# Ledger of designs, part 82: designed miniproteins, single chains, continued (5)

Each design is a single chain, and the fold is of that chain. pLDDT is the mean over its residues in the fold that is shown.

## One batch from the design tools (miniprotein)

Design m18845
Fold by ESMFold2-Fast:
Structure m18845 (fold): chain A 70 residues (1-70)
Amino acid sequence: MKEEEIMKALEELVKKYGRNPTPEQLKEIIEELQKRGYSLEDIKRFLPPVLLYGSLENYKKLIEKAKKNK
């Protein structure tokens, strides 16, 4: 699925550059994802969750925890 694939690609790039990339590193991340066939719109949609949570699996875990908490 497109969403899962882009989130995984972002997770790999965030691990390479870290969760607080510089403007130049962020540009490289965006360019690499565009080279892989992802649109800028998709990148802008999914990049913030990956930067905040570090991985798709961590993001899913946090969402599940939030749904179970009162």
Scores: mean pLDDT 66

Design m18846
Fold by ESMFold2-Fast:
Structure m18846 (fold): chain A 100 residues (1-100)
Amino acid sequence: SLDELAAEYGLRPATQEAIRLMLEGQEELAFLTFNALTYQNPVSKEELARDVGILMGVAEVLGHDELKRKLEILAERLGLDPEVLEEGRRLGVELGRRLA
């Protein structure tokens, strides 16, 4: 289940809720919800890079190409660390495959 995997991967509530919406096919709502929850409970730039990376990886597995593009633009605008983003993306691909 997503709840069990969220505990295993140490997902933050904002990231878990975005993934739940992505599994429901709600790409735009996932992006908006992630941003809103992150604004309410700010994290470090490094933690944000990991979370955005994870969402990019899940989006890749689910075929959410437009959401992946929006996340890439967000990462670039915020100057997120490419190495942390790539680590997160790899985790997100693994997570997405286990949820599919």
Scores: mean pLDDT 90

Design m18847
Fold by ESMFold2-Fast:
Structure m18847 (fold): chain A 87 residues (1-87)
Amino acid sequence: DEEIEKLGKRAEELVEEIKKKLSEEEAEKVLEAASILAAAELGAPLPQEKVEEAKKILEELKKENPEAAKLAEELRDLVIEGIKLSR
């Protein structure tokens, strides 16, 4: 599906843009947090403490770097959309 490929390319662009705005360590934490929150939104059986930690990471990012936080939220939403289109 061409639409799914387009979503994948946009996700790769967002990952690269996040990496440009954050340190490697911070980017890894943010990308993991976005993935955890996307999985939780789709009903994945995740520990509550892991979901709460991911929420805290993004809330702290919004205060420290609101531009990077916006990119991470866009990536989360894109992952959710891609998985829904795959069903």
Scores: mean pLDDT 81

Design m18848
Fold by ESMFold2-Fast:
Structure m18848 (fold): chain A 58 residues (1-58)
Amino acid sequence: YSPEENNARKLLEEALLKVPNTKEGFEAALKDTLKQVPQELHAYVTKLYDTAKEQLLA
């Protein structure tokens, strides 16, 4: 991973830990992360989110 991608991943992971394990909580974490990362990384962050959501929500 590039340093920017690694930082975006860490921000998403931290945001997910701070929200309830609900669909709305996870969507809030995604939106918060997207506000903190460059627009060019939004697709990357969304892909990470989709993978994490499937694993965490089962």
Scores: mean pLDDT 76

Design m18849
Fold by ESMFold2-Fast:
Structure m18849 (fold): chain A 72 residues (1-72)
Amino acid sequence: DEEERERVIEEVEELVRKGEYEKARELTLQASKRLSKENARRVAEALFRALGAKGEFELGLETAQEVQDLLK
């Protein structure tokens, strides 16, 4: 569902703005189990971009890899 994807992306970006990086990561992983493979990847991409803007590249990469592994 694209609407659910956009809502999750907004929540993830807000959590990153607040410095709640682990909560943003957990939300992304939980959403990947509920969303389609394509939408789950887009949420992971949004988290990676938001964390990258804060210099948190390692956490973003780890989460993107975990999402990719769940979708195989």
Scores: mean pLDDT 80

Design m18850
Fold by ESMFold2-Fast:
Structure m18850 (fold): chain A 62 residues (1-62)
Amino acid sequence: SPMQELMDLVLHVQETLSEEDYTQLLGRLEERIEARGGQVSPAQYLELLKEVVEEHEKEKKL
């Protein structure tokens, strides 16, 4: 289910990232939600979270 996938990804991110990196990632996610008018479905939230996680991983590898 999208909700289970979302919960699993959130837990993985919390375990993998530092507190500072996690806070920064959440800030980026909030900015993307605001850009969409502050209203997102659980499926859209999951997609946006996946996008910001992928961007963070790319930055870490550079």
Scores: mean pLDDT 79

Design m18851
Fold by ESMFold2-Fast:
Structure m18851 (fold): chain A 97 residues (1-97)
Amino acid sequence: MKELIEKAKKALEEGNLDEAESYVRQALDEAIKNNDLKGVAEALYLLGQIHKKRGNLEEALKYFYEAAQIYLQIGDKDFAERVMKEIKELEKELEKK
């Protein structure tokens, strides 16, 4: 899982969105099978970032909300607040359209 997340982050930074999504979905499947809620939240957050870069802002919001809820559930308030900040910025972008 951790290696898949690192590959996904690198692909996302390089603009290889299809490769990034492939790695994230593999990481998400592993996290779900292992009951790794933190891994699920990290994967959902990266899916949000990928959709945001594609301009799919509504899909990005959906994934960010799901990630934030899981971070709150596991007590990771710092990551939850970071994701919520991105949600607010993205909602402001949608209101301007």
Scores: mean pLDDT 84

Design m18852
Fold by ESMFold2-Fast:
Structure m18852 (fold): chain A 92 residues (1-92)
Amino acid sequence: MKKERVERDKEEAEQKIKGAKESTDPNTVVRLGTDAGLYALRIAANGDKETALEILDKAYEAVEEVAKRTGSPLLRQTAEDIRDMKELLESL
């Protein structure tokens, strides 16, 4: 059922975002931030574009903060990829 999938994917995305903020490993932050982005795209595909955009914003902010703190080029690129996903979704 689409509604139950959206709620589960939202909860999973929020957990991934929290894990990214709390992580000290850049590779873990990339994985968790990217996973949150994929959950947002699944939420949008199931008809909840607004919730998907909110999750992409939160994922972007989480990865961007760790990128600024660590100076990691990998995390900066990951934040940009999440922002690009949001802009693409907004255009649809």
Scores: mean pLDDT 84

Design m18853
Fold by ESMFold2-Fast:
Structure m18853 (fold): chain A 90 residues (1-90)
Amino acid sequence: SKAEEKLEEAEKKYKENPSAENALELGEAYKEVGLEYKEEGNYDKAVEYYNKAIEAYEKAAEDPKLKKKALENQMEVSVRILEIAVERVT
């Protein structure tokens, strides 16, 4: 998928230069892949990639300039994980 291609590019970019900006981009790419898995009904993979997005956003939040945006994105992804948990028990 396009999201998987973007993720591969973001992972390579982060490995070459592990900046907070590249960590934010990596988190966004993980989130997009997680969203695709959720749309396919693969909730286990969706949660796996959402957790990877959270880890990347935690790295981005180490930069004071990106902290607010990274924490807002982390909160969004955390809500998505909770939505999946609710859907699986209701």
Scores: mean pLDDT 88

Design m18854
Fold by ESMFold2-Fast:
Parts: C-alpha cells; structure tokens; sequence
Structure m18854 (fold): chain A 67 residues (1-67)
C-alpha cells in the first residue's frame, strides 16, 4: 500500500539519521505515519520531523501518479 511504502521510507530515514536502532526499526514498520513523525520530532527535533513530513507528502504524491 501507499502508506506501507511511506512507513518503510520514514523508518529507513530514522535509522540512517541514527535516531532509532535496527532492533526498533522492525517494530516501527507497524506504526502509523503520524506516530513515526512523532518519534522523529521527539528524538530528532521539529525541523527533522518537518523534513520527514515533506518527504512523506512527496512520496504520497508520486505514488498517486503511478496508481
């Protein structure tokens, strides 16, 4: 699904940025996009969360054009 792909990309961004561990990443793949953005804000700060929200919105727009 569109949201499944968006969640995968958000979890990958959190992992690459070092805000979550590999062990946490597997659990976080089952979380909502909004919950993942809340983790990004809590751990990485407001600006990081805003960057991830922009990425999520861009991915949703791209997937809508392909579907």
Amino acid sequence: SMDEYVREQLVQALLIAGWVSKAEADELLSWSVDDLLAVAEARGGKKFAEQLRAMADGLRALLARRS
Scores: mean pLDDT 83

Design m18855
Fold by ESMFold2-Fast:
Structure m18855 (fold): chain A 89 residues (1-89)
Amino acid sequence: MAEALRRLYEAIAAGERVSREEFVELLVEAGFSEEEARRLFDEADVDGDGYVSAEDLAAAASKLNAAAGEAPVSAEEVREAIRAMLARA
């Protein structure tokens, strides 16, 4: 279960783009429903290109930070946060 999420995070941290199909498959393996996995992908795929990358996550986080009056988040910061999360366990 945790292995599927680790693979997803490793791909994003490595700068790979994760397709909707790959994202949904990995989350379903991790114990999410297919519907929940699709919803999470749609939230992360801010630009609607059908892929999730560190850049997409950085854009989403930057949009939330802008609404709160905070500085934008870079793709590098997203990759570092994911690497830190992977190193936690």
Scores: mean pLDDT 66

Design m18856
Fold by ESMFold2-Fast:
Structure m18856 (fold): chain A 69 residues (1-69)
Amino acid sequence: SELVDRAQEAIRAGDYETLRETLEELLISSGVDEDTARDQATGLAHYMQTHLTPEQAVQAVRNVARDLS
């Protein structure tokens, strides 16, 4: 998935704003409404930045993408 690849590259670059935007787009593409997607993506990106290593954040993105499939 192009969105998963973008999220992984954002994490490797330490670019958690691009991660938030990419997660929001991923959630919207999976049928989540725009307001809920923004709130969830913001919370997920913040959690990944503050509580996870980059390796753990990459795994979390893969898990989110799989669960949305």
Scores: mean pLDDT 87

Design m18857
Fold by ESMFold2-Fast:
Structure m18857 (fold): chain A 77 residues (1-77)
Amino acid sequence: SSLRRQAEEALREMRREEENLRRALELMKVDPERGTLLAGEHNASLTRYRGRYNRLRDEIEREERRRRERERRLRLS
């Protein structure tokens, strides 16, 4: 479904931002000012994508529950 694709996209963006955050933390060791700024930016983006992923995951779980109920009713009808 489109919700699953959106959740997969959010998860990919989270992974990208986790890698960016790791690199920013390494940069902080040699350039504390720039490293701190980038770490903050990537952490903010990670938080946004995590929130979106959690919401989409909840919607997917509700759709899966509805689909299973419909399949059960069709088999019992």
Scores: mean pLDDT 85

Design m18858
Fold by ESMFold2-Fast:
Structure m18858 (fold): chain A 65 residues (1-65)
Amino acid sequence: ALAAAEAYAAERVREAFLAGGGEVDMAALAPVLVAELQRRFGLSEEEARLALGNGLARAMAALGG
């Protein structure tokens, strides 16, 4: 579950970054993604925040290559 949530978060961050022309407002996006991860994967808020953090790291590594 956590690995799937991380992959989902990475894809959402990547899409937002590309749609924003290389910019993403994480202050606006993070609360929405945390709620979405909790709803989609049955995660707690803490687990959703962890999945988002790991997903963000993956997305940034992929976009920085």
Scores: mean pLDDT 80

Design m18859
Fold by ESMFold2-Fast:
Structure m18859 (fold): chain A 57 residues (1-57)
Amino acid sequence: LSNYEIVDTEFSASDVPGHVTATITLRNKETGEEKKLVLEGTLEEVSAQLAAIYKET
């Protein structure tokens, strides 16, 4: 993800009790192309994955 920047992060309730969905909007730094990445899990799991993505951008 070194060529991507995080432009938005949204949290919403998941269909699974105790889980959340995080939708991350990424923009390519060279092309300006945007893509969305969806993470699902417990708040702790999603937060850990988010921290990893932020470290790679």
Scores: mean pLDDT 78

Design m18860
Fold by ESMFold2-Fast:
Structure m18860 (fold): chain A 80 residues (1-80)
Amino acid sequence: SSELERQYAVLYSASSINEAGADTSEELAKKKRELAKKLEDDPEKKQKYLDLAEQYEEGARLNRETSRQLREEAKKLKES
């Protein structure tokens, strides 16, 4: 039905958005880790950037998991 096609498209689009969000978060984490490497003389600021990198990396993992779950939901709709 057109309703099932719409629901499938929404779930797949949401999955793609979460993957794009994860890619962005991973790039930001990498940049923060690179900045931290330049701060050997400032351990407090270095740790702040490392903590921020870990937060971005965790956000990316959660976005990847959400994307996977949304794709599984979309697959179930396609099989019905």
Scores: mean pLDDT 89

Design m18861
Fold by ESMFold2-Fast:
Structure m18861 (fold): chain A 91 residues (1-91)
Amino acid sequence: PELSEEQQAELERLNAEFLELLAPAFAAVPRERWEAVAAAVRERRAALIERAQESPEALQEALAFLLEVYRETLGLSPRAQALLERIREIV
């Protein structure tokens, strides 16, 4: 289901608040780790494209892969995961 205008405005406000809260933690991540994430995504992208069909399952697979790469490379904390889950509940 599509979000209402009111839900979109609230989600945008919450995203801004959470981004501001997490900004110091994101600033602490070295450039090399972001470059490693980008490299890992590019390397595995070819395999994902080969398997991907234009479907919701393909999108879910891509998102799950990206979350795993972020978790492995950046060390995404349980607190950061909980915040993302809370945002997802509103959507």
Scores: mean pLDDT 56

Design m18862
Fold by ESMFold2-Fast:
Structure m18862 (fold): chain A 85 residues (1-85)
Amino acid sequence: DLVEAAKEALKSKETIAFITMHNLTTGELTVTLIKDGKVEQKTFKNAEEAVDYVLENADKVYVSEKLDEVIREKLESAGLPVEVV
């Protein structure tokens, strides 16, 4: 549940990222970072840029089930804890 994951992220001392689809036609992704109770959003034109940003900035990531599984696989291969929502 995305809402429950977001509530837990707001209580966490870790920086938590969420990757969601911004635009199905263009394939643009939105990354939401929750850090110290603050929410920041950034839009990426491709999955590689979104993955790199998350790996540089987050301790854990939630990936939308609507996204390509390759995004999850890339994050897991880099050693980041990943959950699907």
Scores: mean pLDDT 79

Design m18863
Fold by ESMFold2-Fast:
Parts: sequence; C-alpha cells; structure tokens
Structure m18863 (fold): chain A 77 residues (1-77)
Amino acid sequence: AEEKEAFKKKLYESLKNGLLKAGVPEKEAEELAKKATEGLFNKDTKLVEELWGTKVSAEELAKKLAELLAQEAALLA
C-alpha cells in the first residue's frame, strides 16, 4: 500500500517537472500533473496494477504521459 502511494507521489513530481521543462507554466503544470496522476489511480485501478506489476519507473511513465498530454493539447488546440 505504501509503495503504491510512493509511486504516485514520484509520478506526480516527475510529470510536473516534465511539463515545466516543456514550457507549461507552474500552476498549469501542477494541475495537469495532479489530474493525470489522479486519473490513473482513481479511474482505472487495473491499469495502475498493471503498471505497478511491470515495475516501470515513475519517471519513465511520466515521460510517456507528458508526451501524450502534449499531443492531446496539439490535437485539441
């Protein structure tokens, strides 16, 4: 249980930092990182369990999510 929470916190921090480096303002980066992290952990518990089971680092997952969020923003404008 504690390991899952630690992973969640690390994912949030890595996402926030990735978005900040991509030029997203701090407030927006915090909001996007929080929403993405909460979405993964609250909406699809099976996906979270699969990601945890593969032992994918929070940093690697954050990098992929930041890329997807940037692509989504480009498509939706």
Scores: mean pLDDT 65

Design m18864
Fold by ESMFold2-Fast:
Structure m18864 (fold): chain A 107 residues (1-107)
Amino acid sequence: ILHNLANLKATQGKLDEAVNLYQQALEIRKKLLGPNHPDVATSLHNLAYIKAVQGKLDEAVNLYQQAVDIYQKVLDELPPNHPDRASVQQKLDEAKAELEHLKEIQA
């Protein structure tokens, strides 16, 4: 629910409200699922994107890096034939691409 509301606020250009809702969703997910869950990485990925849109590039880079680290750890811990491997790999690749683009902008 909070994640969907955050997405709606982001599409309306209400970036500060979206950040607040994503941060609330992130803290709830960390508390319920632990800090290394793929849903936590997804919340970090979404928060990083909004921070990048706001021009807060250093914060965005840090958050993308955290998402990449969690997705990689999850992927490393999943069995080779696990059905979620493809979706986690896709999210990892997306977060890595976004991180590299931001590093190019900062250079």
Scores: mean pLDDT 80

Design m18865
Fold by ESMFold2-Fast:
Structure m18865 (fold): chain A 84 residues (1-84)
Amino acid sequence: PVFSDESLEEDVRALEEMLPGLREEAEKSEDEELRRALEEAVRAAEEAIRAYREGAPRERVSELLLEAAVKHLAAAALKAALKS
């Protein structure tokens, strides 16, 4: 699926809003593996936001948003597993 311009802007704004919380969670994490996963999610989100703000092609921004989503889901899955 290809994102519309409106959808990309909304997704980037959502990442910008959640980024401070993700950074705080990474800093507070006592689990080394979870901290690394959260740091990867933060990095991917920052790259997607930067690409969008610098006017990168829509296809590139979509690719980076997908990467950010995958990294965030990986961190969430690990967090869930640690509670088991």
Scores: mean pLDDT 80

Design m18866
Fold by ESMFold2-Fast:
Structure m18866 (fold): chain A 84 residues (1-84)
Amino acid sequence: NAAISYNNLGDIYESLGQYLEAAESYEKAAKIREKALGPEHEDTLNSLEKAGLMYQKAGKYDEAKKMWDRVGIIALKRGVEKVL
């Protein structure tokens, strides 16, 4: 699966301290997972969270904020579903 490959590539870049490349790889994994599993899936959220953290480490704060805002919106939607 391409999503698993991009996630693994992100893990490798992260271990090498290549945070921008790691962030872009996790973001690609998140986009593939969103299309395959939906935006609220645990695997999609995990990839978005990792992308946000890696963008922050790379000094790309606007990109990190976009990832975290998306995670927050999805987490809120999942919380509302559990309350309903």
Scores: mean pLDDT 79

Design m18867
Fold by ESMFold2-Fast:
Structure m18867 (fold): chain A 65 residues (1-65)
Amino acid sequence: SMETSQMTAAMIEASYFGVKIESIRLENGTFVFKIKIEDEEDKKKAEEFKKAMLAAGYDVKIEEV
């Protein structure tokens, strides 16, 4: 399904950028990632991850925990 393919792509990108994902949810076609941010490096990784996902055509939102 489209959802499964998008979820798989999101997980691959998250692993590549080393972001600490606490949870993922889908809201009206937007992926909402709860990401653990402990320092400025984690914040930069989350920003790079979001940019990569948006560039790949996915709609994403990051929530810091």
Scores: mean pLDDT 79

Design m18868
Fold by ESMFold2-Fast:
Structure m18868 (fold): chain A 100 residues (1-100)
Amino acid sequence: DIKIEQEPKEAILKAGESIKLKAKASGGKVLKLNWYKAEGDADPSKIPEGAKFLDYALNVNELELEIKNLEAGKKYLYIQQAITEKGIYYGPGSLIEVKE
């Protein structure tokens, strides 16, 4: 079974702060890793529906995402998708809140 771990699981940022998200897929060969962004109240099980594609990498099991210039007062859900020969798998999400 493919497992995706995302760090941090939750974070609270101040206006103007940046954060690096880390995600790692294990348990098999990954053909493509994609990062998606959704609203903070989005259902992770429905991704990529309603989510914005951000970045990808081919033939790697780890992909970091640097996030900056987020809008104050909002919450964002960042999810990694792993495409493998066994199917498509999704991470648990990283919930990022930006204080007003």
Scores: mean pLDDT 83

Design m18869
Fold by ESMFold2-Fast:
Structure m18869 (fold): chain A 69 residues (1-69)
Amino acid sequence: MEELRKEIRELVEKANEYEKQGKFDESAEYYRKAAELVDELAEQETSPVIRDVARHEAEELRKKAEELK
């Protein structure tokens, strides 16, 4: 679980870095990858409340990726 959270953080950091460089296509790809991992994290959660929060976070990341296109 911690390893997956680390991967999500790394993907978001890369997305942010690409966005800062004006590489919006690359940034959007990394935000989408992060969202997929957040969905995977949500599926591993035993708490419905935490699962719903994680799914909302994934939706926010996908929305961010869409806004960069």
Scores: mean pLDDT 80

Design m18870
Fold by ESMFold2-Fast:
Structure m18870 (fold): chain A 81 residues (1-81)
Amino acid sequence: EEKEVINKYLDKALEELKKKGVITEEEVEEIKKSEEKAKEALKLYQLIQSEEVMEELIEKEKLPEEEVEEIRKDFERMKAS
């Protein structure tokens, strides 16, 4: 049932992306129809999770604001690609 496990992970990733306003319900349906788009959505989800970790580091005042701004710009570039 490898496809079911992957589909559950994809569904979870798409729900989180939709919850965060990154994608719409219509885009979720389009992504599910395309294996290529599904892989890109999973990469985007991983980038957003990494971004949340960076936001936690900022909140704990462990990173300078200037460094944080560069990290945010890098995430925007990765999301646009």
Scores: mean pLDDT 70

Design m18871
Fold by ESMFold2-Fast:
Structure m18871 (fold): chain A 80 residues (1-80)
Amino acid sequence: SKEEIKKKLEEIKKLMLELGVDEETVDGLYEVLLEKIDKEDYESLLKELERLLDLVKKYFPDATELQKLIEEAIKLVKAA
């Protein structure tokens, strides 16, 4: 559901901030992802989340909780 996807995005935002990613970058990303949900553009949302997962795996390989949340968000979007 949209609510479950939004909840996962909020958890992703929190963990990115805890990793030291700057607030402006995290807020900008979060706004882009929310816009895709509001437009029901799940194909673009999926591509953005898959791109984010690849970047997190590359630059924060030990951020396993964040990676798991992004993977869970991807599964929810694919089911929508």
Scores: mean pLDDT 84

Design m18872
Fold by ESMFold2-Fast:
Structure m18872 (fold): chain A 55 residues (1-55)
Amino acid sequence: SREELQRLSEEIVRLLDEINAASAGKSQEEARAIVAASPLLPRLEALEREYRRLR
């Protein structure tokens, strides 16, 4: 359980970093559009749900 929570936490942080990196240096409007359209967003949401389930 603790090791699973740690792995999920690390994966969530990594995906957040990737999504944010894709919008780095862009205007606020462009950044919002890039984040909203990210193919990684559904994966992030799934991992966040699993993390909450294990808490």
Scores: mean pLDDT 78

Design m18873
Fold by ESMFold2-Fast:
Structure m18873 (fold): chain A 85 residues (1-85)
Amino acid sequence: MAAEEEEKRKLLAKTVERQIKNLEEVKKENPEKLPLELEASKAMVRMQAWVLELKEEDLELALKALEAAAEGKYEEAKKLIEELK
């Protein structure tokens, strides 16, 4: 069953990667929306982690990656995503 858990973590990682790209565009096009978009991204990640029955540690890595990206710390965000996989 380890393979199924790994696939679930990879799905969450892909969602986080897409959300980070969205946050980068929001920061470039309309930085005033960044706090609201970050909250929406966190909500989506929390819901997906719950549906996939992922561990709290996996959710924490995903949320921390989103926060790092919102702060412009993209290298830290990428490292956290790789740890999630």
Scores: mean pLDDT 83

Design m18874
Fold by ESMFold2-Fast:
Structure m18874 (fold): chain A 85 residues (1-85)
Amino acid sequence: AANPELLEAESAASLHLMAGHIYEKQGDLEGAAEHYEKAIEEAERAIAIARENADTLSAVDRETLRALEQELPLLRKKLEELKKK
């Protein structure tokens, strides 16, 4: 079954990631960092929701969870690089 809370967290993570990329392209590193921080928060929320519902996750949801778990350390590294500038 569709989990609206999981979908909302995944959507919010994607939205903030896109916003972060836009701000970075414009040279607004503070705006980029803020949105990357929110993307990390929402991705962590999505992972937590998915883990709580592990027994009911679809194959697509499991792939999304794995992708988010893989992307999180990269996003955290990106945020650290932005804070050094």
Scores: mean pLDDT 79

Design m18875
Fold by ESMFold2-Fast:
Structure m18875 (fold): chain A 80 residues (1-80)
Amino acid sequence: SLEERVVELAEKLVKEGKIFDPEAQNEFIRELIRLAEKEGLSPQQIVALAVGAVGILTEAEIHKLSPEELIERLRDLVRG
């Protein structure tokens, strides 16, 4: 599912210590958009998902969310 693939991407960034690296985050968002397009989401849904993911990553960095909390929030975003 889209959820499982997005969580796998986020877990990979956490494992590599790149979850707060701006270039890695940009690559994550690009891959998220690609996966959402492949899943058949509308342009509006894709934009909402991308903006939501950027917001979650930004909040996690500012408020020092744990990797587990960040992954759960990304999972919930994709679920709707």
Scores: mean pLDDT 84

Design m18876
Fold by ESMFold2-Fast:
Structure m18876 (fold): chain A 73 residues (1-73)
Amino acid sequence: SMEVERARETLEILRENRDAPAEEVAKRIAPLDPGIAEGILKNAEKFGGRLGVEIGEGLAGIRLGVAEIAERN
């Protein structure tokens, strides 16, 4: 599934770049998931860059879970 593959790749990039600036991380994932990229930037503005990326990682995990459930049904 393209949705599962894309979600998994997004999550992998976020995990590999946990210590990178939120703006850089958002730029890397924007082509895969612009919604999560925007979420990272908005949350980084409110809570700081590290937490913005961590929230993005959580969102990517949820996205992957939803895609995997959809694939099974």
Scores: mean pLDDT 85

Design m18877
Fold by ESMFold2-Fast:
Structure m18877 (fold): chain A 80 residues (1-80)
Amino acid sequence: ASELVKKYLNDKQKEDLDKNNGLLTKAQAITAIRNEAERRGLEVEESVIKEEVEKYKNKDGLLSAEDTLTAISSVLAKSS
């Protein structure tokens, strides 16, 4: 799961992901969603991305790789 989200992150964010035991910050999750939307040629409102990230965050304000992939899928579905 963590390897699947790394393709959406820059090198610094990939290093931070490894240091955080595969958990993403909200900023990293937002970046992953934006990068996938751009790769697909989709226009996505920043507010929609932020709302989805808030729904999937854990008690510590972090997202698992699986939750991040789910948030990506949810944002893309709302943009179609």
Scores: mean pLDDT 75

Design m18878
Fold by ESMFold2-Fast:
Structure m18878 (fold): chain A 62 residues (1-62)
Amino acid sequence: MDAEIDRLNAEIAALEQQLANTTDPAEKKKILQQLMDLGVKLVDLAVKRTVERRERERELRE
């Protein structure tokens, strides 16, 4: 249950749909760059969630 990850996945799906309907090379390049940036954000969020889970356990014990 991660609203941020769900939102990023929805944005990626929307951009893939837009990419399929785009014929302008400059616009395609923009969409591809956006997809790459969102992919990096997904990886960063997955790492952050793992760290936050471990930190919560530490905080309970001080």
Scores: mean pLDDT 77

Design m18879
Fold by ESMFold2-Fast:
Structure m18879 (fold): chain A 73 residues (1-73)
Amino acid sequence: MEEVRETLRDIYRRRAALRGEEFDPSASVEELIKRLAEEYGIDPETILEILKNKSRPEAVQEITRLAAERAAA
């Protein structure tokens, strides 16, 4: 769970920086997964599986790829 939390924080921190917004690091893992799933149109369970089974850089890359594919569909 700790690696999942850190990966989610990294994704959101980078995203907040790109958008000039502040990131709240106290948000729960479940809340962060829900927001990502809603924004990208990906199933929350799919995001969680990627975060659990992939290294941080691989998880970031795979989630980004899925987001792009869903946006194109």
Scores: mean pLDDT 70

Design m18880
Fold by ESMFold2-Fast:
Structure m18880 (fold): chain A 62 residues (1-62)
Amino acid sequence: MEEAIKELEKMMKVVPLDTLIGIIETWAEMLGIELPRPPRTFDELKEAVKKIVEAEKKIKDS
């Protein structure tokens, strides 16, 4: 979790928000995770990443 958020924060400095949204949406789709809405801000993008990481961990622990 912490590592994923730190990587996202580093990427936010050099990668446009719309590109990051596309990357995160693709990652969620690959894992079969539905986001309640597309993230439109960096704060919403961080929340989406947290949900994806938590869901991925639950899948691996199951």
Scores: mean pLDDT 74

